# Ledger of designs, part 13: designed miniproteins, single chains, continued (4)

Each design is a single chain, and the fold is of that chain. pLDDT is the mean over its residues in the fold that is shown.

## One batch from the design tools (miniprotein)

Design m12442
Fold by ESMFold2-Fast:
Structure m12442 (fold): chain A 92 residues (1-92)
Amino acid sequence: SEKEKKARKEAAEILKRFYDEMLEAVKNGDVSRLIAATLDAVGELLELEKKYGNKELVDEVMKAFSDIVRKLLENPEEARKLAEEYIKKLEE
C-alpha cells in the first residue's frame, strides 16, 4: 500500500512534467524539445519500473502519454483536461 502510493505519486509527477514539456514543445513547434521530452519521460518510466516492479502502473502511464499527445495535436484544451484526469486517477 505505502510502496504503491509512492509509485503512483512518482508516476503522477512524471506525467505532469511530460505534459508541461509537450505542451511547450507543441506551442513553439519545437520538434527537438518534443523528442527530448519523450525520451526523458520513457527513461523516467523505465527507472520507475525498476524501482517498484509495477508493470501495470507503467502501462497505465504509457497509455496516458499516447492519449495526451494525440489529443494535444488536435485540441490543446481537451488535452489539458485529459492530463488532469489521468493525474487525478494516478494520485488516487
Scores: mean pLDDT 84

Design m12443
Fold by ESMFold2-Fast:
Structure m12443 (fold): chain A 70 residues (1-70)
Amino acid sequence: SIDTQRVRSIRSTVQSMIVSGSSLDDVQSQVLRMSQQLSPDIQQRVRQIVSQSTSPQDLYSQIDRLIQQL
């Protein structure tokens, strides 16, 4: 689906930000901006993942798991 492709784009952005040494706050902000293009149900799931994330790597792992459930 288009949501699956968009969430994959979010995952790729998170990976790039990890490589560049971005802070958790910066990664969370970017993911939330990108999530605005998702359907409401998937957007809510991404917002929950962001609120529960403890590091950029943890956020990446949770987004990766979300893709497997879509």
Scores: mean pLDDT 89

Design m12444
Fold by ESMFold2-Fast:
Structure m12444 (fold): chain A 68 residues (1-68)
Amino acid sequence: KKYKFVPDPDLSEEEREALRLTVEAVNAALAGDIEKAKELAKKAVEKSPRPSLAKFIEETVEKAIKEA
């Protein structure tokens, strides 16, 4: 985009999309839709440019699935 909407250079558009998909995956897991949660988590990991973020996404979604 032409304007700066990411003030933190450590948080790219891909990372924002990965975090959005992670929230959707957690919500799906808590609703009992584990298949949807797993699909959204895979997409979030694919969008993650950093290995540390991918690991965080995997751990967060797995905890939500266990809680559901």
Scores: mean pLDDT 73

Design m12445
Fold by ESMFold2-Fast:
Structure m12445 (fold): chain A 60 residues (1-60)
Amino acid sequence: AEAERLAEEFARRAEEAVPTINKAFQDMGYEPLTPEQVESIRRVGRNGGRHAAELRAAAA
């Protein structure tokens, strides 16, 4: 439950960061993130959230 909650939260926050990343890329003259790249960022976020839950459990 905790691992899935953090996975979903991290994925959501990662997706919310996409406009900021795209603005930075535009300011530097690069192309914005593709939908496939956005999905990869969401997967990384989910994996990070699950990892964070494991680290929290280990800190008890």
Scores: mean pLDDT 79

Design m12446
Fold by ESMFold2-Fast:
Structure m12446 (fold): chain A 64 residues (1-64)
Amino acid sequence: SMEELERLRESVEKLAESVLAKLSPEQAARFLDQFLRHARTTWSPEEVAVVEEVVRRYKARLAA
């Protein structure tokens, strides 16, 4: 459902914020790439699309 995808987005954003706060930029980028790789293997296409959007956005922040 859309509500479930919104909750997933919030959870992934909280995870990404925590990762960016606690790890070096290089480690954070690797963690996010690994997380997305696992999502692509295990989760539905709709859930993967949410993870891809969040990871893309946070990796852009690391590059700035």
Scores: mean pLDDT 88

Design m12447
Fold by ESMFold2-Fast:
Structure m12447 (fold): chain A 55 residues (1-55)
Amino acid sequence: MYEKAKKAAFEYVEENKDKLPDLEVLEKAVEIARELGASDEEVRELGDELADYLA
């Protein structure tokens, strides 16, 4: 469950990181994970990982 959510979020970031502002990319990526069943805690942790990935 979470593994698929995390993968989808990272794929979204990779596809859109050069097309959209970083904040918007992060917001949409974590929303995708939430829709795929990630918990609020998982979404928060994933958001930190995605921000680190974009840096």
Scores: mean pLDDT 79

Design m12448
Fold by ESMFold2-Fast:
Structure m12448 (fold): chain A 60 residues (1-60)
Amino acid sequence: PLREDVLRETRRGLESLGLSEEEIERYLARTEKAVAAAPDVAAMLEAGAAVVREARQHLE
């Protein structure tokens, strides 16, 4: 299912940033909520991408 694919790709993005498992779990929980509320496929994909961008920006 697309939701599972978005969460898997989001996890891969977060892992590539060197985040701890606890940080990854926190961001994934936010992604799950955003994806569940998404009205369409584009919004689901953007939810995952936005979380990875936010995590990267937090690291600077």
Scores: mean pLDDT 81

Design m12449
Fold by ESMFold2-Fast:
Structure m12449 (fold): chain A 84 residues (1-84)
Amino acid sequence: MAKELAEQLREAARRLKEMVEKAVESIEDEEAKEKVKELGERAVELLLRAAEAAEAGDLEEAERLAREADELAKKAAEIVHEAL
């Protein structure tokens, strides 16, 4: 199961990266664009770290990192909404 969770987290990171790239292309405000890139990049990084923790069997760390990534992704989405 840990390997399956790691695969799901890596897939989530890939999908988030694609969503962030598309959102960034739609934003005209350079400051908002930079913030979305920064938050999105950090969220993707945390999801990849969560996948590594899950693969190592550290499910508590994986959940913590995934939760932190979700919070950053929500902040990025809020900025996208305000910028459009």
Scores: mean pLDDT 83

Design m12450
Fold by ESMFold2-Fast:
Structure m12450 (fold): chain A 96 residues (1-96)
Amino acid sequence: MEEAEKALKEAREAIQKGDVDSALRYIERGLDIAFRLLQEGRYEEAARVFKEIYDLAKEALDKVELTPEQRRKLARLMAAAAIGYVAAEIEYWLKK
């Protein structure tokens, strides 16, 4: 979790500075961590990280000037986070 929180903090700071390429790298790292948590059965933690990635990507798409390629990449990362969030929530409820 600290690892994910650090990656997301770095992504947020990069977005605020307009450093889109760094933000994309940190978001990808956060997403990799979230999928690892999901594979480990840590569904509540995974869902939390996926939701934060989704919200952060949505904020960047809304507020930051992006090239068409950066926009497509960020939208794909946002979609992956949304899918991961739903998967984590479903797995949590199937587990009780």
Scores: mean pLDDT 84

Design m12451
Fold by ESMFold2-Fast:
Structure m12451 (fold): chain A 55 residues (1-55)
Amino acid sequence: SEVHELVLKKDLGLTDEQLELAKRMVEAGASPREVAEALGISERQASGLIKALQA
């Protein structure tokens, strides 16, 4: 879901580096809370991002 990743990156105001960090964290089994804390976004936004990265 590359298109969904790009849409969420824009909607969440993430940098390329933050998106790559999110991908690595998801691959390592990070929770929505851990991703939210690392990126400075809400847990709901992190949950949506994780679902997009796993699709």
Scores: mean pLDDT 77

Design m12452
Fold by ESMFold2-Fast:
Structure m12452 (fold): chain A 77 residues (1-77)
Amino acid sequence: AMAEMQRLVDEALEGAKKAAELDPEKGDIAGRYVTRAILHLGDGPAHLPAARADVEKALQITKETIEEYKKKLEESR
């Protein structure tokens, strides 16, 4: 469970970096969710549901940021 959450956090961190390259504000928001998830994981297993929710939100923001940026590129060509 903790090892799985650490993997998701690592994926969310990498995704937030990619989002920040495309949209710095959205990347910062995603990064803040990842940071909050890391803090929840540090507080112990009782905070695992909160950490999971924050990681999932960061991953969602990252995905939406990448998709919206690609859409904007197509609309601007």
Scores: mean pLDDT 79

Design m12453
Fold by ESMFold2-Fast:
Structure m12453 (fold): chain A 92 residues (1-92)
Amino acid sequence: GDLAKEGAEYAAKGLEEGGATAEAEAEGGTVTITAKGVSVGQAIAMVGGATQGWLQGGEGETKASGDTVTITLRGLSDEAAYEAAKIIGEGS
């Protein structure tokens, strides 16, 4: 299934419910989540999701610029990408 896309959408929704503005996309084995106006807790959750990507044998990258945080998950299975993105949504 397209679990990575479902996870990305879940993460964006969690961030938005927490008061940030968020966009998420999943394409070609890459999940990108961008959030603006994040709290410290939301930023920690995003870093946690990226770290989980590394722990599951993929790549997780976090980039911060001003009030915007972007994470990129690569090289994960659909299930692993879903679980990493879910951590972001639940932590928001």
Scores: mean pLDDT 78

Design m12454
Fold by ESMFold2-Fast:
Structure m12454 (fold): chain A 65 residues (1-65)
Amino acid sequence: KIEELKKKYEEDVELLEKARANHLAYVSTIRDEATVAQFAKIAEENEKVALKIRERRLKEEIEKI
């Protein structure tokens, strides 16, 4: 079960990264270089926060076992 939780966590992280990359690609069609750079920075910070939340959830699930 713990190994399954870790695998799920890794898959979620990969999906988040892919979603952010796709969003950034969409923003690039706007042709505003400053906006594109800002979105790239925000996407990285948001992913960092999401990873911390997922780590916390993983610990909580392990604790319940």
Scores: mean pLDDT 72

Design m12455
Fold by ESMFold2-Fast:
Structure m12455 (fold): chain A 87 residues (1-87)
Amino acid sequence: MEAEREERLRRARELLEEAGRALEAGDYEAAARLAEEAARLAAEVDPADPLAITAYWGAAAALARLGRDEEAARLLARAREMAARAA
């Protein structure tokens, strides 16, 4: 389990970095996809992991840039809910 856990968190971190670069480049479709994948991988390890929360926030930001406001709002609500549980 340890090796799988560490590999999932490493991939999540790499995907989140790629999502950040895509967002800076204005590639909001790629940013949303990469951030959502990062959130899923981190959440599989620990639903309250700060990385998962950050990734959901990142995905919401990218979706808002695409005008997909309802989807962005749902992911933002998810991130806030996870952050409240992590406190």
Scores: mean pLDDT 81

Design m12456
Fold by ESMFold2-Fast:
Structure m12456 (fold): chain A 107 residues (1-107)
Amino acid sequence: SLEDLQKKLEGFVESLRGLTEAIAKKLELPEEEREKLEKLLKEAEEAVKKGDLEKALELLEEVLELLEKLLEKYRDKLSEEELEGLEKLLEEFRETIKHFKKELEKV
């Protein structure tokens, strides 16, 4: 159960990394913002490897929060359809984190 959850979370971090890279490219994010996102993602990956799944989920929530702020800040780089699509994707990732948190409470 914990091992299965850890493997699923590893895949989830990889998926969020892919989304983060796509958003960074689309928004033409400055290096400072990209470095902040990369630091959080690396810390989340390390937390998953160590089995600290609560810490990993907290770090992943911080990535999502930062991405939401960046979408707002660089909104002029996006069409309304692109912004809506990315906001829906971030909402889906947030729902997945809530699911992982509920599964952790059962262990």
Scores: mean pLDDT 87

Design m12457
Fold by ESMFold2-Fast:
Structure m12457 (fold): chain A 80 residues (1-80)
Amino acid sequence: MMSKEQKEEIIKLLDEILELAKAKDYEGALKKIEELEKLLKESGFDETFVTIVVEGLKKLLKAENLDAMEELVEEIKKLL
């Protein structure tokens, strides 16, 4: 079971990724997505879930689809 501190750190990274995407800082957002991938793996999430989250966020970031990115972030938060 994930610790409260790990959950808060994941939520913070998700919020930072979204804010950087809104600011059109694609390089900063991509770096935070890579940090999120590492943290999710270290927090015991399965490879399939991590891949869906990371690749989903990267695709939406490249597409500049902020609405879908916000929806994905909220769905990820519900699974924590």
Scores: mean pLDDT 82

Design m12458
Fold by ESMFold2-Fast:
Structure m12458 (fold): chain A 70 residues (1-70)
Amino acid sequence: MTEEEKVRRELEKAAFEYLELARKSTDQSIIDKIRTLLDEAFAAYEAGDVPRARKALEEIKKVIDEYNKK
């Protein structure tokens, strides 16, 4: 698989995780933060800026991991 295909799949996973989190969580601050990062990641991917898309995806993962840590 190309690097672009890998990033696209990770974006799809992150979007799915965001939707699940938004359904389960009442913390609007975390939901808004993840959405902002998703918007940035998708915009970077559409612009062909794979490194920027990856950075935003890493930040999304960190936010989700911090939330799940209690």
Scores: mean pLDDT 79

Design m12459
Fold by ESMFold2-Fast:
Structure m12459 (fold): chain A 85 residues (1-85)
Amino acid sequence: SEEQQQNEQRLAQLVFDIEDALLNNDIEGAKEKIEELISFLKENEISDEMLGMLRLTAETLRKTAPPELHPYIDELLALIDEKLA
């Protein structure tokens, strides 16, 4: 559907923005985009397949991101796991 395509594009853009902020050592920008992604996921339905892919990305971010971002990434992972249950 058009809504699913728009949601997938928005999800991809938010992930890109998080990774771009981290590449530029913009910790506050990365935090803001993770919070925006969490809010987006709370308000929009995403397929289990896309949630599974996002979970793998979030696990990688958890291993590579600065410790300051770990609580936000952990919240994102918990939300994904709740939606997949």
Scores: mean pLDDT 87

Design m12460
Fold by ESMFold2-Fast:
Structure m12460 (fold): chain A 97 residues (1-97)
Amino acid sequence: PREEAISALEGAIGAVKNAKENLDNPRKASIYLTAALLQLTAALMFAPEEVRPLIEKAIENVRKAGKALDQGNTEEASKYLDEAIKLLEEALRRLRE
């Protein structure tokens, strides 16, 4: 299950980074945010208890980014995505120790 969690987290980080790079195209960014949420749901299913809170908080930040993007607030969306990336990179670091 650890390897499945790692793979899903790597996928989620990639999708979040792609969403952030495409905030000027809200439709394209939303597709990447949806992909990120699917990968994060998979990661949460396979993740050990020690990293689950980091993944859950990342999901919250991705959802807040989506809402900010729907409201046309790309600056706020970018901040939430940066927080999500930091949380996911920390989860990935802990899983690789």
Scores: mean pLDDT 89

Design m12461
Fold by ESMFold2-Fast:
Structure m12461 (fold): chain A 63 residues (1-63)
Amino acid sequence: MQQRENAIQAAVYAGKKALDAGLSNEEAAEVALRAYERALKAKNKEEAMKIADEVVEEALKKK
């Protein structure tokens, strides 16, 4: 329940961050999906958002 809500917020945040960093819409969508999947196991919103930041950083390092 709350974990899914936190994961959705993390995904939206990660996708927006990726677009702001210059990634394509397709790359940003992939980043958002990865953030969602990882953040589903976060115990709170702060951890979910940290996971989102980590996923964005990983995507930027690959490019």
Scores: mean pLDDT 80

Design m12462
Fold by ESMFold2-Fast:
Structure m12462 (fold): chain A 87 residues (1-87)
Amino acid sequence: SADEYLEKGRKLFAQGKYEEAVEYFKKAIELDPNNAEAYTLLGYAYLKLGRYDEAIEAFEQAIKIDPNNELAKKGLEYARALKEERE
């Protein structure tokens, strides 16, 4: 299920296996495209990988699904700041 893929992704994220976590979060989104939590977790995994453009897109999608998602809003601001520092 989508929840099983989210849980697997979270465990991989906690282990520092960010690229593997991304794949499980994507699988969760494939099964449930309106899951704001899955997009939020995907965004944070992309942040850990330094993939800031992909992180921004994931957080924007999470906020589009749930405009009150403070964790996604915080992640979006952080991703934008890190992208500017890289430029």
Scores: mean pLDDT 88

Design m12463
Fold by ESMFold2-Fast:
Structure m12463 (fold): chain A 60 residues (1-60)
Amino acid sequence: MGGGAAAMIAELLRHPEEVSGEQIREAAEALAKSGDIEPVELSLDISGREAAEILREAAK
């Protein structure tokens, strides 16, 4: 999708080191609830970079 989930993930992934892992985790939860991605496991202590990679995979 050009907007919605794909755009949100792309923006977060543009500078993963500048966003908290919690912000990315919250975005992943919201996107999973919307059905835009599959539910993913993100720990509270996950780094932004690690969370971004997981979201990238989940988003296909």
Scores: mean pLDDT 65

Design m12464
Fold by ESMFold2-Fast:
Structure m12464 (fold): chain A 64 residues (1-64)
Amino acid sequence: SEELRRSLEESRRLVELHQEMVRRAEERIEELKKELPEVTQEDIEEARRRAAEETERERRLREQ
């Protein structure tokens, strides 16, 4: 029947609309996470290691 076909089309459009809303919400959440980057303990340790290596290398060059 034509009514069943119309109902199915309306249901499909509602599903698509809902999926679009969910996608936009997920995209916004991911964007917010990027705006507030988390500095991990591993990032801190690596930064300290690199700074120590550079400092020691400079001292060695100056001492010759």
Scores: mean pLDDT 70

Design m12465
Fold by ESMFold2-Fast:
Structure m12465 (fold): chain A 67 residues (1-67)
Amino acid sequence: DIDEAMLRIALGVAETVVRNNPSLKEEAARFAARMLEPYYPEAAREALRLIEEGRPDEAMRVLREAI
């Protein structure tokens, strides 16, 4: 539906920032995780844990797989 489509678009933008902007990588991944937290709380929690471990690329994969 429209809400899911908007979440997919927002996640895609965050993924682009994570891949192309090393200085914003962790910040973008953290914002994506917090954005998805009301809809996918378990995936968001796992993503935030991965970001804390310095693994933002894996965090984005977890969020993408949850949608």
Scores: mean pLDDT 82

Design m12466
Fold by ESMFold2-Fast:
Structure m12466 (fold): chain A 60 residues (1-60)
Amino acid sequence: NAMEKARKLIEEAVKLAEQYRKAGDRESANQALIKAAKEAMDLGMSPEEVGLLVREVLAK
């Protein structure tokens, strides 16, 4: 469903952002997360749901 697709999108973006941060590119890391959040909202997630999911994935 749309929520599962949004979750995978955010998980991949968090992984990509971590690689950018390790390379010292914090701007690209932030942009990757912002892009994924917008795509998740396009899939039907609320901004609050996206924020909670990003926090959950980052806490792992």
Scores: mean pLDDT 79

Design m12467
Fold by ESMFold2-Fast:
Structure m12467 (fold): chain A 74 residues (1-74)
Amino acid sequence: MREELLRELEELARRAAEAGARYAREKEGIELSEEQVREAAERAAAMARQAIDAGKGEEAREKLEEELREAEEA
């Protein structure tokens, strides 16, 4: 379960970072580099791993899903 949840959170973090970068570009005129998007995804994944260690993995997953949904609807 923990390892599977980690994979899911890492995937969601990457998608959220990509969607957020698109939102920033289209709505705020901020163009993030691919390197900045990758770094954001890596930071989000690290925070998700920390949340799992704290027993808040499910909350982290729901938060990332919400962020992704909001960014994709922008």
Scores: mean pLDDT 75

Design m12468
Fold by ESMFold2-Fast:
Structure m12468 (fold): chain A 78 residues (1-78)
Amino acid sequence: MSVEELVKKAKEKLEEGKEELKEGRELLKEGKILEGIGEVLRGIGLLFEAGLLAEKALKLDPENEEAKKILEEAKKLG
């Protein structure tokens, strides 16, 4: 897998994880506790995958600024 493909996949996983966390928070506010927790856990899993893909990209290209930003954001949100 190329650095470009790793960064693209990491970004896709990061955005999916952010949407799942947002949905989970909205469900929790509505009192749908079990559904909300499920979405939050899924979001955290996606953020973890995004972080791993970004770390792999940085091993191949340590200067990749997009990969650094994705990794930092995934760590802050996860």
Scores: mean pLDDT 84

Design m12470
Fold by ESMFold2-Fast:
Structure m12470 (fold): chain A 66 residues (1-66)
Amino acid sequence: MDAIERATAAFEKLAGPEIAEEFRKHYEELVAQGLEPEVALVKAFNYAAEKAGIDRQELADALAEV
């Protein structure tokens, strides 16, 4: 599973499919705007986490289990 798939699964587990879909869409929009995939991933990850009110530790724990 790549980093995008792992992050999507972690968001779905913690915040549900709506936030996971928003993360993926934001990532795709940033890549379409010309951002490098690595930069787009970090920005989309932070955006979705902030929108869902998920703290960094909860995300780290969920990512370790995916």
Scores: mean pLDDT 78

Design m12471
Fold by ESMFold2-Fast:
Structure m12471 (fold): chain A 105 residues (1-105)
Amino acid sequence: DLEKRREELERKIALLEKAIEAVRKGYEEAANSSDQAEKQELLREGYEEAARYAREAGDERAAALFEKAAKYVFSDPKLAQEYSSEGLVLIVIRLQELREQLRNL
């Protein structure tokens, strides 16, 4: 069923776009705070939301990376940033794959 395949691809694409937006919003809100603890909490929230959307889209590997980013944001901010960057790379690659599949329906 081509219609069901299209709907599923569109759903996954929308969820992965929301994951990218969650990270972007977390960075933007953190940049606007002058409190160091609040900055890290806003980043943690963005990472956790990104993990949820990635998992809903079926990208468990990206979700696990964002969960690690959220876990380490207070104890090792550099490591958290590295994990979030890896997660974003995986989502961008997956979005390209899904968009190509949608184009070829």
Scores: mean pLDDT 90

Design m12472
Fold by ESMFold2-Fast:
Structure m12472 (fold): chain A 81 residues (1-81)
Amino acid sequence: LVEAVAARREEVAALWREQMAQREAMLQELIAAGVSEETAREVVELLEEAGRALAAGDAERALALLREAQELGSRAQAEAL
């Protein structure tokens, strides 16, 4: 159980680090696709909230926030096109 929990947390932390490293590029891509600055900022805010959840030790909440950010970004891009 401990190993499974640690593996889960590391997977979520790795995903979050990757998304945060690409934050600027992601913001530019969303804006270039026609997504509003407000919606693009909301995606970034969800990523930052996921980071805070990870810092608090809540990997499940962090994962849910990362998924929400991905869904919002994808939906906004599809609607802008």
Scores: mean pLDDT 76

Design m12473
Fold by ESMFold2-Fast:
Structure m12473 (fold): chain A 69 residues (1-69)
Amino acid sequence: SSVEQRAIDQTRTILRMRGLSQQQADQLVQQMRDQIRQEIDRLRKQGRSDSEVIGTTAFSAARAILEQL
């Protein structure tokens, strides 16, 4: 799987663990796809590992989504 796909999958998992339905998680992550890509590119430019990029992006995206609810 791509770094982007793994970050998306982890974001969905975090949202599901916080009580969102699969449909809600999918919709909200889809709305943030461009922001997720920008964050991945930013962190990769900083020389971070794929694992750290995935985890940091997923946490940041999930937090941003939850703060809008």
Scores: mean pLDDT 88

Design m12474
Fold by ESMFold2-Fast:
Structure m12474 (fold): chain A 57 residues (1-57)
Amino acid sequence: SRRAELEERLLALGWPREVVEGLSTEQLEERLEVIEETAEELIKIGEEIDKELAARK
């Protein structure tokens, strides 16, 4: 089910089962949306850090 897929994804990210099971399907979707958006930004920041480190040589 959709809910089971969302729960599995959050559990894979290290969220406690009790927290995940306590959230509604809507809340699970909202959290994953924010996490995915944040992860994309972190990847971009990592790439910028790599450039700065290379420039230090």
Scores: mean pLDDT 80

Design m12475
Fold by ESMFold2-Fast:
Structure m12475 (fold): chain A 99 residues (1-99)
Amino acid sequence: DAAERIDAFVQRLRDVELKTALARAPPEQKAAVEQLVADFAAAVRKVLEERNLSPAEIDALARAFDLALAGVKAEDLSEEERRAVLLFGRILREAIENL
């Protein structure tokens, strides 16, 4: 269902963002970075829940995230995949604004 898919997506996003952020953070900021990533993941979950997305839309966002991580070029994306990437970017922006 949608709730299960949101939980799985947010957990994967949190794991990836934490790994990326910790690779760039000085050791003295580790705790602050871990807290920021946790707050960001919670904000993303809230935005997804408030948008009342279907399971299919959440699956499309998960695919968009995987495509972004794989470094797929915009010209190699389908129109549906491009729309999913744009929606994903909008959700991330809303989550950051709610931090």
Scores: mean pLDDT 82

Design m12476
Fold by ESMFold2-Fast:
Structure m12476 (fold): chain A 49 residues (1-49)
Amino acid sequence: MKKLEELKKKQIERRKKYLDSMRANVEKTVPEEDREEAQRVIDELEKKL
């Protein structure tokens, strides 16, 4: 149980960091009108973690 949990946690942590930087980039470069769409795409990627 803990072995699988730890592997999952590590994968999620690594992917989350990447997606978090993408979210920050959206805030910086994407106009307000397109932010919802861009954030939705990133959210979808986060769900795949």
Scores: mean pLDDT 74

Design m12477
Fold by ESMFold2-Fast:
Structure m12477 (fold): chain A 66 residues (1-66)
Amino acid sequence: GATVTIDGKKVPVPPLSPEQAALLREIAEKLNKIGDGIDLGLEIAKKTGLTPLEGIRLGLSAGLAA
């Protein structure tokens, strides 16, 4: 079957209808963007002296906007 990437992990897709597979892929893409945004925010926080919470908030906002 096809695979989708969620939070950097490849997750095997069980036998699904094309509609279900497309929906799962769309959800996985959105979750990956959120995760990538959080990771980016934390890296920026470490480099700029922001608090981890400020970094997470920034990354989440950027990930959701992308």
Scores: mean pLDDT 67

Design m12478
Fold by ESMFold2-Fast:
Structure m12478 (fold): chain A 55 residues (1-55)
Amino acid sequence: MPSVEEVRKEFNKRVAEILRETKKTGDKKAGHEKIEKLRKEVVELTGDASVAPEL
């Protein structure tokens, strides 16, 4: 498994990318759904919900 620090950095990077795309398209629902799916993947990978907090 990747380290918790590596997972957190990748999660934050992906969230920033999703937020930029959401701002460009104006589709907040799609952006929030993508972030929530990413959060679930991180929780499954690390077993720790605090690594990927809800926005």
Scores: mean pLDDT 72

Design m12479
Fold by ESMFold2-Fast:
Structure m12479 (fold): chain A 74 residues (1-74)
Amino acid sequence: PLSPEEQVERVWEEAGLRLAAARTPEEVERVYREAMARLDELEARTTDPEVRAYIELVREGLRVATAERLAELA
């Protein structure tokens, strides 16, 4: 099984690939919602402050990447 940190990293990597492949704002929005929901699941399963901090960092990265992808599609 993946470590908690590896699971968070995988969410970031998979979301990045899916955002790059998204062709519509609706697809971008779906990727963002699904990635954030996955991070919510991982956050609920950990009390480790370092993992929680990493989740927050990835949340911020997803907000930025999503906004950038939406701008590219406009």
Scores: mean pLDDT 89

